# Designs tried in a protein design run: designed miniproteins, single chains, continued (4). Part 95

Each design is a single chain, and the fold is of that chain. pLDDT is the mean over its residues in the fold that is shown.

## One batch from the design tools (miniprotein)

Design m15277
Fold by ESMFold2-Fast:
Structure m15277 (fold): chain A 83 residues (1-83)
Amino acid sequence: MLEEIERLARAAVEALRAGDFERAAEYLARADRLMLEAPEEEKPRAQAIAALTQAELAELLLGDAELAARLRAAAEARLAELA
């Protein structure tokens, strides 16, 4: 499940870079659904992966590099704690 969530998140970012906002929204919706269905023990990792995706979205869509850096650092710290 985590690998699939990460794959969909990457696909969404690639779609956004290509200007395909409809496809990106579909991938994000599917990733969110899988995250909600994840076992409790996997949810913290799934949420950290989602936070990394949100960091990329903040940079690409909002141009907010500072917000992106903060979200990325928080997600990376969380993933390190869960490793």
Scores: mean pLDDT 75

Design m15278
Fold by ESMFold2-Fast:
Structure m15278 (fold): chain A 79 residues (1-79)
Amino acid sequence: PPSMSVAQQRQIVRDVVDALYDRGIITPQQARDIIAQANRMIDAGVSAYDALVTVLAPRGISRQTIVDVIIDVRRRKAA
């Protein structure tokens, strides 16, 4: 959304990557690479969701998995 800061969008990427690591889907090296690539895209004006889809799809992580992780992260923060 237009009101979300670059820092908030970078935090969404970190939260999603942490959840993927906790689920055993990615390695620590993949987590670092994903964060670096997604942050570059966010700094260029791309949303956190679009950055995650672009970076994770070539790694075999489906759009559905990304959505499920975002929903789970949001639920855990709201609880």
Scores: mean pLDDT 80

Design m15279
Fold by ESMFold2-Fast:
Structure m15279 (fold): chain A 61 residues (1-61)
Amino acid sequence: SSMVEEARKLGEEAMAEGTEKMQSIGKGFFEAAKAMEEGHTEEAKKSFERYKAEYEALKAA
C-alpha cells in the first residue's frame, strides 16, 4: 500500500539524519511498515501516524 511505501521512505529519511532521536523514529517507521504488511494494520497505522507527527515536529523545531 502507499502508506507502507511512505513509512519506508520516512524511515530512510529519519535514519539519514543520524541523531539518536531520528534513528529511533526511523526504526519505528520500519516496524510500522512491516506490521502493516503482516496484517497488523490498525495498530501499525496508529504507530505510523504517531511517528510521523514526531518526525514532522522535530524537523520543524
Scores: mean pLDDT 83

Design m15280
Fold by ESMFold2-Fast:
Structure m15280 (fold): chain A 84 residues (1-84)
Amino acid sequence: SLEEQIDAAEAEVEAALAKLKEAVAAGDLEAAEAAFKEVEAAAKKLIELAKKHPDPIKAIALIFRAIGVVLEAKLLLDKLKEAH
């Protein structure tokens, strides 16, 4: 179902962000850049699924959540790049 696909996409976003946070904590720039690409891909998938949701309030909430995660991920990666 669409809901199962959205739940799976949300889990993917959370897993990718956790991986990025771990790489950043380790100071591993290569791993962090790879994890950031995973966050972007997962967030893009979530946004496309959210656009198909029949409830516009839930759709908007999911889109904002996905955008927020990408922005957090970018800030974490940029801080690591400045330290490298």
Scores: mean pLDDT 87

Design m15281
Fold by ESMFold2-Fast:
Structure m15281 (fold): chain A 74 residues (1-74)
Amino acid sequence: PPSLEERIARFKQGAATLLALLATQDAAAKAEFEALVSRTLGRLQAARTLEEADEILAEFEREVQAIVVRRAGA
């Protein structure tokens, strides 16, 4: 199974890709996602178990969907 360090590294890589894509399309969306990424990274760094990290990542996915739905409705 992936280590906590490996999980955090993969999150950083995925977040960098997402933010790069958003930078070319919607600066306001990029700012919202940057704030969410920063908050999620802080939580991941505080996590002590892989289970805690997986719960934090699941919450991140739910928050991403909430932002997408809200912005599509605006």
Scores: mean pLDDT 78

Design m15282
Fold by ESMFold2-Fast:
Structure m15282 (fold): chain A 60 residues (1-60)
Amino acid sequence: MLSKKELVEEVAREVGRKLREIGDAVQIKLDARRAMRTTTDPAELEALRAKAKEATGGGV
């Protein structure tokens, strides 16, 4: 039987896993946005936008 402290730790681990998945998707989007600021090629910009849309399409 889990104590209150053990339950809080388990919930924190589950939240940590979900936050890591969200963080990875956000990081991909931020990296794409940063690349867009330094890239002036329209074809590369469109490719970066498509990649960012795929990252944000993750199940959140």
Scores: mean pLDDT 70

Design m15283
Fold by ESMFold2-Fast:
Structure m15283 (fold): chain A 87 residues (1-87)
Amino acid sequence: SSLAEKLKKELEKDEEIGREAERYLEEAVERIKEAAKKSKEDARRVGDEAVDWLLRKGRESTSPLTKTGLENGAGMLRQYTDALLAE
């Protein structure tokens, strides 16, 4: 989706951490979609867990750009989950 492409761009600011976070984010989007088929509560839980992971990973980075990219990615994933559950 176009949202996944936007999230990827935010994660590409630091090669190693960004690539790990990008892969995790792609998997998280698919996990949230699958969880939403079961229940809104499961989708929210999976989304919250993924946001927490991204924020913790950002804190491990020494790059301000990578930290900002991961924070932005977490925010976009939160918005994605909210939009998905609004349907």
Scores: mean pLDDT 77

Design m15284
Fold by ESMFold2-Fast:
Structure m15284 (fold): chain A 96 residues (1-96)
Amino acid sequence: DPAKLEQDAANAAEFLEQTQKENAVRFTLAVAKRLGLTEEQLKNMSPEEIREFLEKFRRMLEEQGLSPERIELLLENLKEGLILIQGSREKVEKAL
């Protein structure tokens, strides 16, 4: 049934987008917890504090021996999660 396949594909795309956003937030909260930060602290971080948070995470990944490509991928996920938690792309981009 082509109509059913089209509807199922549309529903799958929406589910994937929502799941990606939820995964970015969960990832960012897990990183924050590992670095001793609360969700409230993440919401109220200044651009300076966001920069320090990203630098600490980069150093942690480098110490674990991750490749540059893997580090950049994980930092992009952390950035997207921060944007969602902060509610401001502009504030997070200013820190980067």
Scores: mean pLDDT 81

Design m15285
Fold by ESMFold2-Fast:
Structure m15285 (fold): chain A 84 residues (1-84)
Amino acid sequence: GDPERGKEIYEKYLKGYFGEDGDASGGVSKDTIIFVNGEKVPDLSDWGKKYTPEELKNYLKNNIPFTKNLSDEEIDDIVAYLKE
């Protein structure tokens, strides 16, 4: 995976959760807490340090809804970013 592409993909999807007009300009990181339908998304920065790339990829595919719109290559790029 490419961590720079993974960062761009991750930030793009996080910015989508905060809207295009205001909070998107403030930037977001892997440490940003996300809420989807009122439920807290797990801290992916913590997961990136504790799990293998395969385990983290499977976690993202099963638990993070926006990954259903991503290719396996794009998910591998996000995994590489989270493992930094």
Scores: mean pLDDT 61

Design m15286
Fold by ESMFold2-Fast:
Structure m15286 (fold): chain A 100 residues (1-100)
Amino acid sequence: MMEEIARLALGALELARTATAEEVAEIQAILRELGLTSEKILEALEKRVRELAERLGTTVEEIAADTPAVREAAEEIARELERLGEENAPRVREMLEAAR
């Protein structure tokens, strides 16, 4: 469940950066291999999605199915990813260059 929501949120975030579907999948695979879609991001997403579900009076499953709510959750985790990205951006960039 949370991994699916994390994938949707990351997909929405990267698509907002005008990436292709193939590029989004490649980025997600690389981040997972580096452990950057790891416990820290999932914990942050879990907390944010849970708070969003309470705020909207809905369930986590309904948020995952609703694109606007997923976008809102993605915006919240985007701030946490930016913080994590500051530490890991050079590694992510190296990995993306190596994959191409």
Scores: mean pLDDT 50

Design m15287
Fold by ESMFold2-Fast:
Structure m15287 (fold): chain A 98 residues (1-98)
Amino acid sequence: MAEDLRRAAEAIRRVTDELIKAIKEGNKFDADVYTALALIIASIAANTLRKLGLEEYADEVRQAAGELVKASEKNDIDGVKAAGDRLAETLERAAEEV
């Protein structure tokens, strides 16, 4: 379980970097794909956290994912980086609780 949350955090960091690259290149299709992948990872992780009784971490994950989507829609690179980092850090902290 802790390993799955750490792997999710690593995946979020990679997806965030690829999303930033897609935005910089003006590649709307790739940006949409990476945004969708981040949401899928966040959704799976949040569901796992809820089942573990870590509701506060699940809510933080959902909030960070929402911020990532909003930043991506605005092509806000700094916002995407901040939201992606918060999402990964929240997952890493949650992994220490299990």
Scores: mean pLDDT 89

Design m15288
Fold by ESMFold2-Fast:
Structure m15288 (fold): chain A 86 residues (1-86)
Amino acid sequence: SESIKAVVASVLLGELYFDIDVLERGGISIEQAVTNARQSVDTLHSLGLISDAERQTLLALLDQKTIEGLRAVLDTVRALYARWMA
């Protein structure tokens, strides 16, 4: 349902935001932040909340293993959340 998608996306956005903040402050490695984000993307896909194409886009951003890639994932999930709430 749309409400379940909104809740899951909200939790993921919070987790991604927190990891990026901690990463920028030197408290976590880029490898760990990417690993955490991959697990979240796989969870969204396994629950049917994102398409195969959306999953591939998010994984390609994470394969960059950069803060910019993680921020792009955050922005993409935020856009999906906005679409589900429209």
Scores: mean pLDDT 82

Design m15289
Fold by ESMFold2-Fast:
Structure m15289 (fold): chain A 98 residues (1-98)
Amino acid sequence: HMEKVRKGEKIVLEVLLPKFERIYKEVTEEDKELKAKLEKLSEEYRKAPEAEKLELLLKYKLGLIEEAKKKVHKEEELEAIDALEREVERAVAELKAA
């Protein structure tokens, strides 16, 4: 289980986070409330047990993606967020399947 968490965390850091950060920087620079939720995610992630860290991180990132969708009205940005959401869901599924 710990080994699966570490492998999943590497996928999140190396593949998903760069794509996630690109989209969220544009949205969060103008949204103080969404930025505050991102800071809370970081704090909860640091305090979580190792076995739960990846699942907690992915769960909260999906929640933030849903909030970004509500605030973004450009079709191209929504498509990019949808693609990122599918990549996060795939990473979770691969972790659970292994």
Scores: mean pLDDT 58

Design m15290
Fold by ESMFold2-Fast:
Structure m15290 (fold): chain A 102 residues (1-102)
Amino acid sequence: SGVEMIEERQKEAGVDQKGVLTAMKLVDLIDKKYGMSSKDAAELVGVAIRVAVAGEKGEETEVKKEDLLNNPSVETLKKAISTAGSSEKTVEILKEAEKELK
């Protein structure tokens, strides 16, 4: 399922349980607001977190750009990617994104 996919991807990215729970909530909001499948929304959020963690390590990835192109309404996720460097910052940014989606 999409939820299980998020957990696996976030484990690889080094995001703690607090980040996982917040990311799952953002996936639910994207699903409800844009009619995107939970699986697709989960993949986008997972990629966003992975890119943020890779950036913190001094690495770059192209997966983020390709996945973001599949969803035109990802301004909030782009903001989370650009500023998240830790699970704590990711949680704060995703909470702000949640406010924008409401």
Scores: mean pLDDT 50

Design m15291
Fold by ESMFold2-Fast:
Structure m15291 (fold): chain A 86 residues (1-86)
Amino acid sequence: SLADLRARAQALLAQSKALYQQVLADPMDQAKLDQFGATVDALIDTANQLEALDPTDREAILLGAEAGVLRIGYTVLKKEYEKKLK
């Protein structure tokens, strides 16, 4: 249902935010960085599914925006991780 999909998106958002804090605490933990990236990708997919069902859904639009910010954060953290390996 739409409500179940919203609940999943909110759970993925909370998980992504928690993983982001864990990666900030240990930026060289590749496993946590990879888990953060995968969780953000799942959040983006779920937000896109919500928007496809109702393109005017403000909550879905806001979830997509937050997911986009987290995706940028992942890209920055991954580049810093790769830089420190060299």
Scores: mean pLDDT 85

Design m15292
Fold by ESMFold2-Fast:
Structure m15292 (fold): chain A 65 residues (1-65)
Amino acid sequence: GEMEAIVSVTGGRLRQQGASDSEIIKAANKILSAPDVEEALRIAAELLGVSVGTLREQVRRVLAS
């Protein structure tokens, strides 16, 4: 689903930035605590230091594959 795609994209990018497994797990838990997909995207974008629009486009590509 869209929530799983947000977690996957965010975790992958955090790993590319040198984040530890524990940091990635904490990020996933924070995203999954969001009440809706829009808040999950906002939290994930803030964690990655990117715009919500940039992350939304990455998530759309994952869902289309």
Scores: mean pLDDT 84

Design m15293
Fold by ESMFold2-Fast:
Structure m15293 (fold): chain A 100 residues (1-100)
Amino acid sequence: SEAIEAFERVRELLEEARRRLEEGEPVEEVSEELFERLGEIYAEMSPEVQELLLAVLRRAQERMGKLLEEKNNSLSDREAFLKWIEILLKEIEEAIEELK
C-alpha cells in the first residue's frame, strides 16, 4: 500500500513533466522541478520503498544508456529527457502492477 501510493505519486509527476515538455516548456526548468519533487517523495519513503524505487531507476538508466548508444547520441536534450520519462513511466507502471 505505501509503495503503491508512493509510486503513483512518482507516476503523476512523470506524466506532468512529459506533458510540460510536449507543450514546449524549457527542459532545464521541467527537469529541476521534477528532480526536486522526486527527492521530496523519496525522502518520505520507508527504506524498503526507497530500495524498490532505486532498483526501478537503475533499470530505467540502463535502458536509456542502451538507447543513447544505439542512437549514437543523436537525440536532442528534449528528446532524450522525454525518452527517459517514457522508460521510467513503463518501469513504474510495471512495479505498481507487481505490488497489487
Scores: mean pLDDT 85

Design m15294
Fold by ESMFold2-Fast:
Structure m15294 (fold): chain A 60 residues (1-60)
Amino acid sequence: MVEEMREWLRERISPKYYPLLDSLTDQQIRALYEAAKVEGADEETIEAMIKVVSAPGAAP
């Protein structure tokens, strides 16, 4: 479920990124979660991914 993906991501990022994470759509959360899981991404990488996905020019 997407809610479990959001919790998984929240556990791995600093609280300053929570507003950005909360603004993401369910599809964006799913894509971010899948990318992070495949790469075994660390906190820094996940935070960078969130910034990219939440940018105004980012693909859906």
Scores: mean pLDDT 74

Design m15295
Fold by ESMFold2-Fast:
Structure m15295 (fold): chain A 66 residues (1-66)
Amino acid sequence: SAAEGLRRGAEAAAQGDAAAGGAGSWEVYKHGLGDPEDARRAWEAAARGDAAGAAEYTLRVSESAE
């Protein structure tokens, strides 16, 4: 599911792979799934190299996409 994929992306971002969280959240943002504001913030954090921020916002998107 999209929510499950986002949760795994958030886990990867928490381990330092900011791009994994940002990519998943960007797809949600483009398709209007979950909270678009949290998805945008996750993408912006990933673009800055902020893995912790990308993980946090991607997790929030996964929760709202349930």
Scores: mean pLDDT 74

Design m15296
Fold by ESMFold2-Fast:
Structure m15296 (fold): chain A 85 residues (1-85)
Amino acid sequence: PSAAEVLAGVARLWSDALSRADAEAQKKLIEAMNEVLITASENGWDPAVVLAAAREAVAKLRPYMDPETVEQMEAGLAALEAAVA
């Protein structure tokens, strides 16, 4: 899988979470996505680095989101990781 395909998958997970989030969680999701994109750009858009950064971002977002949304994001990231292995 290309870095673009991994980024598209991560963006889809974030978009879905944003649609279900309140205003505070939406701000945190946007901030976390910016951190993922910065980390990815600094590491040559390596798909493994993108996934690792997204996983860390979801862990930091846990206090701001519904547990069901966190579980869905974590499951989606695990599926993306399995696809790039």
Scores: mean pLDDT 83

Design m15297
Fold by ESMFold2-Fast:
Structure m15297 (fold): chain A 79 residues (1-79)
Amino acid sequence: SQLGFQYLFGPLEQVRALLDQVRAQPSPALLQQADAILQQQQETIDKLKPHLPPKLQEQIQAELAALQAHRAAVLAQLA
């Protein structure tokens, strides 16, 4: 369902946008918001994972991995 996709991917899109804001203008508060949303969504996805179709599980795992890599790249660029 569209609501199901929004529930799974919506917060991850918010994390990406926050990380892009942090990269453009460093803000500890924005980074903390991004990390809090990412942690909450990882916990939510882990609980829902057994109930998701295999292709959707693969897509969500790929997006989580991409966001973790993006976060690492943003922090490296700010160092």
Scores: mean pLDDT 84

Design m15298
Fold by ESMFold2-Fast:
Structure m15298 (fold): chain A 75 residues (1-75)
Amino acid sequence: MKIGERKVVWVKDADGNRRPVLIEYTEEGIYAAVLDPETLQVVDEKALISPEDPRPLPEEYEITVADDGTITVKG
């Protein structure tokens, strides 16, 4: 995932339901925001997902979502 790219991934929430999460790669790092599945609007303010080795930021990240809904970020 490159700077300025956005991706919607489905992750498991605290209640075990799968919800869409907006992931955006910015110059400051990767931001994640939980979306409402019906409206695709942000429902909770979530901040930076720390990549492995969060500083200095790489120009490109790989984002993987595990079967349990865990998000892994690598740069």
Scores: mean pLDDT 60

Design m15299
Fold by ESMFold2-Fast:
Parts: C-alpha cells; structure tokens; sequence
Structure m15299 (fold): chain A 109 residues (1-109)
C-alpha cells in the first residue's frame, strides 16, 4: 500500500526534524496548488541548478504523495535519481538521503 509507505516516510522525516510532518503540511509548503508530475520534475531540476535544497526536498516529497494516486513517469523517476546523486556528492545528511532513496523505491514500485 503506497499510502502506508508514504505515512512511514513522513514519520521518519518527523523524527529527523523533531516535529510532526503530515501529507497536508507537505502539500501546503509553497502554497495549496495542484502540482503535476511535469511541474514537480521541473522544480526538482531548477532546485538542483540553484542549490535550493529546501525546494528539492519538498518537491520530491510532493511527488511521493502524488504517486499514491498517479503512476510516476520515467522522467520523474530519473530526476529523483539525479537529485539523490547530487545530494550525495555535496555531502547532504545521510538520514535525509535514506528517506529520498526510500521515496525512489516507492516511485519505482
């Protein structure tokens, strides 16, 4: 069940940041807009170029939430793989990278 996996990922994220984070919290970050996979994929690419780790992480989390109801595109999967590679190269927090790798597996399932 993809929804249960997303809930588990949000619990792990909540533990890392020290406060409860819900699906609603993630979707409300940056406003309550219906973002498509295409727009989220563009946002992730832009976040990598601009070194905006906040936008990158939030956009990937929104993509994971959308994957509960929509089949992820190959392009959305590839951009998440690129983002994880980039974050590893710049020495991002290993716990955050672990969450992103679990999201990638969710998107591939």
Amino acid sequence: NKKEKVEELLKKLSEIVGSEITEEDILNMGGVDKLSQEELTKAIKEAIENKDYGLLFISILKLAILSIEEKPSKESIEVVEEAIKYLKEVGADEKLIEILEEILELLKS
Scores: mean pLDDT 78

Design m15300
Fold by ESMFold2-Fast:
Structure m15300 (fold): chain A 70 residues (1-70)
Amino acid sequence: MSRIEQFARLLGLLSRAPDAAQLRQLMELAGVSKAELRANRERLLALIREYAAPEIVDATVAAVEAFLAS
């Protein structure tokens, strides 16, 4: 499993959209860097849509995009 896929799967375990601190913790758990997530943005967003709960997928995508832009 890729580090990006592991990060997306960890996001899929959440019942609420993550904040920046939670995203940093999940990056450490998956062993992925912010630069790697930015470089693979399209694949990451596709995986988030696959693994995130339908009720929070849009909020999770928005939170991740805002985090990567900072």
Scores: mean pLDDT 84

Design m15301
Fold by ESMFold2-Fast:
Structure m15301 (fold): chain A 91 residues (1-91)
Amino acid sequence: SEALKGALNGAEAGLELARHLASASKQHIADVAQVVTELTVEAAELADKELAKELREIAEKAIKEGLASDDAASVIQKGFEEIKKKIEEKM
């Protein structure tokens, strides 16, 4: 599915952003993660609305926990790893 490939690309972008922004402020990492999440969820919704809901919940939890941690980039990276795995399970 092209939509699932789009969602997978979004998850991979989230992983790259977490690495690239490891030294950025928590808020900046969270803001960028929110944008990537919206694009990933929109792509996933074209294929599977229930998957899209699960991905949003994983991302929102990861962003919230990231903002509360001393290592926001690592926490958010793990969230996008879970998102990627969920998308791959549907492909």
Scores: mean pLDDT 86

Design m15302
Fold by ESMFold2-Fast:
Structure m15302 (fold): chain A 66 residues (1-66)
Amino acid sequence: SKEEFEKLKKEVTKKINDLYGKEGERIAKQFINFIDYLYKNKKLSFEEIKEIADITLKVMEFLKKQ
């Protein structure tokens, strides 16, 4: 649903900001714009977008630990 997607965007934005601080604002905006495009243009389902977000966050967490 639209409500679940908006909640996902907020959660992802918070997690990226928690990882990258002030630089996270730019990174979150770019990623959110990308998944928003995919969702709005029906390129991917909500479940597929959620999976991509989860994988992306795991990769970001891994890279931040380097």
Scores: mean pLDDT 82

Design m15303
Fold by ESMFold2-Fast:
Structure m15303 (fold): chain A 110 residues (1-110)
Amino acid sequence: AEEELKKALEYMRKAKELAEKAIPLTTNPQAQENAQFAVDALEEAIKKAEKYIKEGNYELAARVLIGGASLAKSYLENALKLTTNPQAQKLLQEALEYVEKALEYAKKAL
């Protein structure tokens, strides 16, 4: 449980970094907004999960990571659909792949 949660957090931090790098490369304001919502969702889930891990509540940590990753996935998919810049598309696609890995490990922690 703890090792799977650490892996999920690692992947969520990676997804957040990639999404943040994509924001200044997106020219569509709605794509930028969706990418920012994904970053915000990932950041909040990371903070809450780290708190629950510190408290020894691994089940709550897993549940907040699943919720945050699922929400971020929806926003990243919307950002990707609206993005035409090839470099931003690659970053958003990589962020989405890391969100999927985070979801896999968070679910394994339950």
Scores: mean pLDDT 90

Design m15304
Fold by ESMFold2-Fast:
Structure m15304 (fold): chain A 65 residues (1-65)
Amino acid sequence: MSPAQELMAEAGVHEIAAAVYRLIGDEEGARRHLALAAEHLRRALATGELAAEAADNLAATEAAL
């Protein structure tokens, strides 16, 4: 797995965690995990490997914050 793929996978784990926190009504926990997902996506974008995919996912994640 490339560094960009690893960062995208880590972002995905945090996105799932955020969805679970929102389901149980923990908005603060959800926002914290979305912020972590956004950070991993920014790092993925910086690698240049999956720039379009990372940028699209980052925009969606930031809109959910």
Scores: mean pLDDT 84

Design m15305
Fold by ESMFold2-Fast:
Structure m15305 (fold): chain A 82 residues (1-82)
Amino acid sequence: LLEKLTKEQQEELKKIEEERKKIYNTHRLSAEEQRALAEERGALAAIEFMMDLVGIDGILDEEGREKMRELGEKVLEILKKA
């Protein structure tokens, strides 16, 4: 997949990866907030596998989730052009 991308597309993906890391650092819920949310939502929210599959629900705040969705759409568009 990466081998089919232009150098410009590869650099764009690297910048998107850096933005993804910034979103995690800035909009991540605290450990206490994550526990409180997991308790409110019950045992299903405590299952890491399910949280990963539903796009990090319960890990990031609302703004962080929105930014992550936008970032994911940009990655998908780049890959479609490959």
Scores: mean pLDDT 63

Design m15306
Fold by ESMFold2-Fast:
Structure m15306 (fold): chain A 117 residues (1-117)
Amino acid sequence: EKLKKLLEELKEALKNKDYKKSVEIFLKFVALVLGLPEDVDKEKIFEEIAKLAEEIYGVDKEEMLEELKKIYSDNPEDRLAGLVYALGPLYEYLEKKGDEEKIKYIQELGRIIAKSL
């Protein structure tokens, strides 16, 4: 239910156009999906996503880290790019793991982001 609560908080933050809070909620959601502590450094979250992208897609880890940093951009299009680059590796990771319940939360997250932009 923590993931469900974060999705509801994300909906409210996006509705209020509080993009800073939206990014914070998104990163907390990603940390929980990856089984990381709630207080983990944002840098560690990006490292784990970049590692997954390297393992799954064979992309360069450093290039992936640069794309993920776009989530902090003042440009809305760059922020969206950073979010999209994070979602792909997470979805593939959960699909390989067979975690159908967390996959449903990733799908709902994608739907929330798409509807808000």
Scores: mean pLDDT 79

Design m15307
Fold by ESMFold2-Fast:
Structure m15307 (fold): chain A 81 residues (1-81)
Amino acid sequence: MSEKLRLFQEMGKEVEELMKKGDFEEAEKKAREYTKRLEELSDSPGLAASLRESVKGMLDAAKKAVEDEEKGEKVSQSGSL
């Protein structure tokens, strides 16, 4: 369990860094590679599927947050100083 948790944590951190750079393609690629590694380490395909869903949700949420931030910033830039 510790190894899977650690790998998932590292994947999340790397994905978050890439998302902050706006490099969603690299973030998704990294997430997929880590998920594949977890599949090889785990004899339970269901666990790997659950991790894929979590990673996808995380990427979708981050992308939406970035889009919402950009939309918000555009409105904020209309402010008078």
Scores: mean pLDDT 65

Design m15308
Fold by ESMFold2-Fast:
Structure m15308 (fold): chain A 59 residues (1-59)
Amino acid sequence: MEFGKEEAEELVQKLVDAGFSREEAILFLQAYLGLPRDGVVDERFLRALSEYFNSNAGK
């Protein structure tokens, strides 16, 4: 799932550009997705981010 990780990193980078730190961005996204705020970037987290980002990145 290389594409999932790349897209997740792009979303995190957008939050960093908006003034969040990378750590804060991950915790915020975990809370937003309803996941435990552990700061761990696991497969479940990356999949949830990828699905959300793909839906939002669509035209």
Scores: mean pLDDT 71

Design m15309
Fold by ESMFold2-Fast:
Structure m15309 (fold): chain A 76 residues (1-76)
Amino acid sequence: MSKREQAIEYLQKAKEAAQQGDTESAVEYLEKAKELVKDDPAIVGLVDAAKRAAQQGDTELAVKITQAAIDILNGG
């Protein structure tokens, strides 16, 4: 599995955790994804923004930003 594919899997898990109100798991998965894509500043910025939204309880924003990062990594 490529680093990109594994990052997408972690971002999907982060999105699911955020949707369920599991902020701790969401942040953990976002950090794991960030480590795999640390050479992509645009994705790193989105992951940091999603992490901040999740920590502030803005589940809708955290999910939307995480989905944007997934879409970019998928080439969309």
Scores: mean pLDDT 84

Design m15310
Fold by ESMFold2-Fast:
Structure m15310 (fold): chain A 78 residues (1-78)
Amino acid sequence: VEVSEEGLKSLAEDVASQAIILLKQGKVDDAVALLTSFLATNPEAIPYLKANNELVELLKQASETSPAAAKLLERIEA
């Protein structure tokens, strides 16, 4: 499916917002699954997720107890 750059950025921001809500609810596995699935189809979105400081900070906190969150954080920060 063809997506504009503006469309990709908007989708990445929406997905990041949903992941932040899940992380704040302690649903770390759900947040990681959502972000991983999104990046599997939209790898170009990594810079937009990396730019979301709140998402990155919450993933850093989650990485203390979740190996899946740690792996996702490494992928986003690379």
Scores: mean pLDDT 82

Design m15311
Fold by ESMFold2-Fast:
Structure m15311 (fold): chain A 72 residues (1-72)
Amino acid sequence: MSPAEIRELARETGISVATARRLVEEAERRAQELADQWAPANASEEQRQIIRDYAFRQEVLRRKRELLEERA
């Protein structure tokens, strides 16, 4: 995720940029765990990267939704 995307996440959710960066880092760690669980044992590195990217997008979206619900 780019610095501009992290800044936009912070703006939309009302958290600091530093907190948004930590959220992204936690989402990346969780996405790696999920990708390792979801990927077949014989998956290529390219296939594993696609699964990891999908898991990362879902984790960021979920965390963003939770923060927005707290602000409502």
Scores: mean pLDDT 80

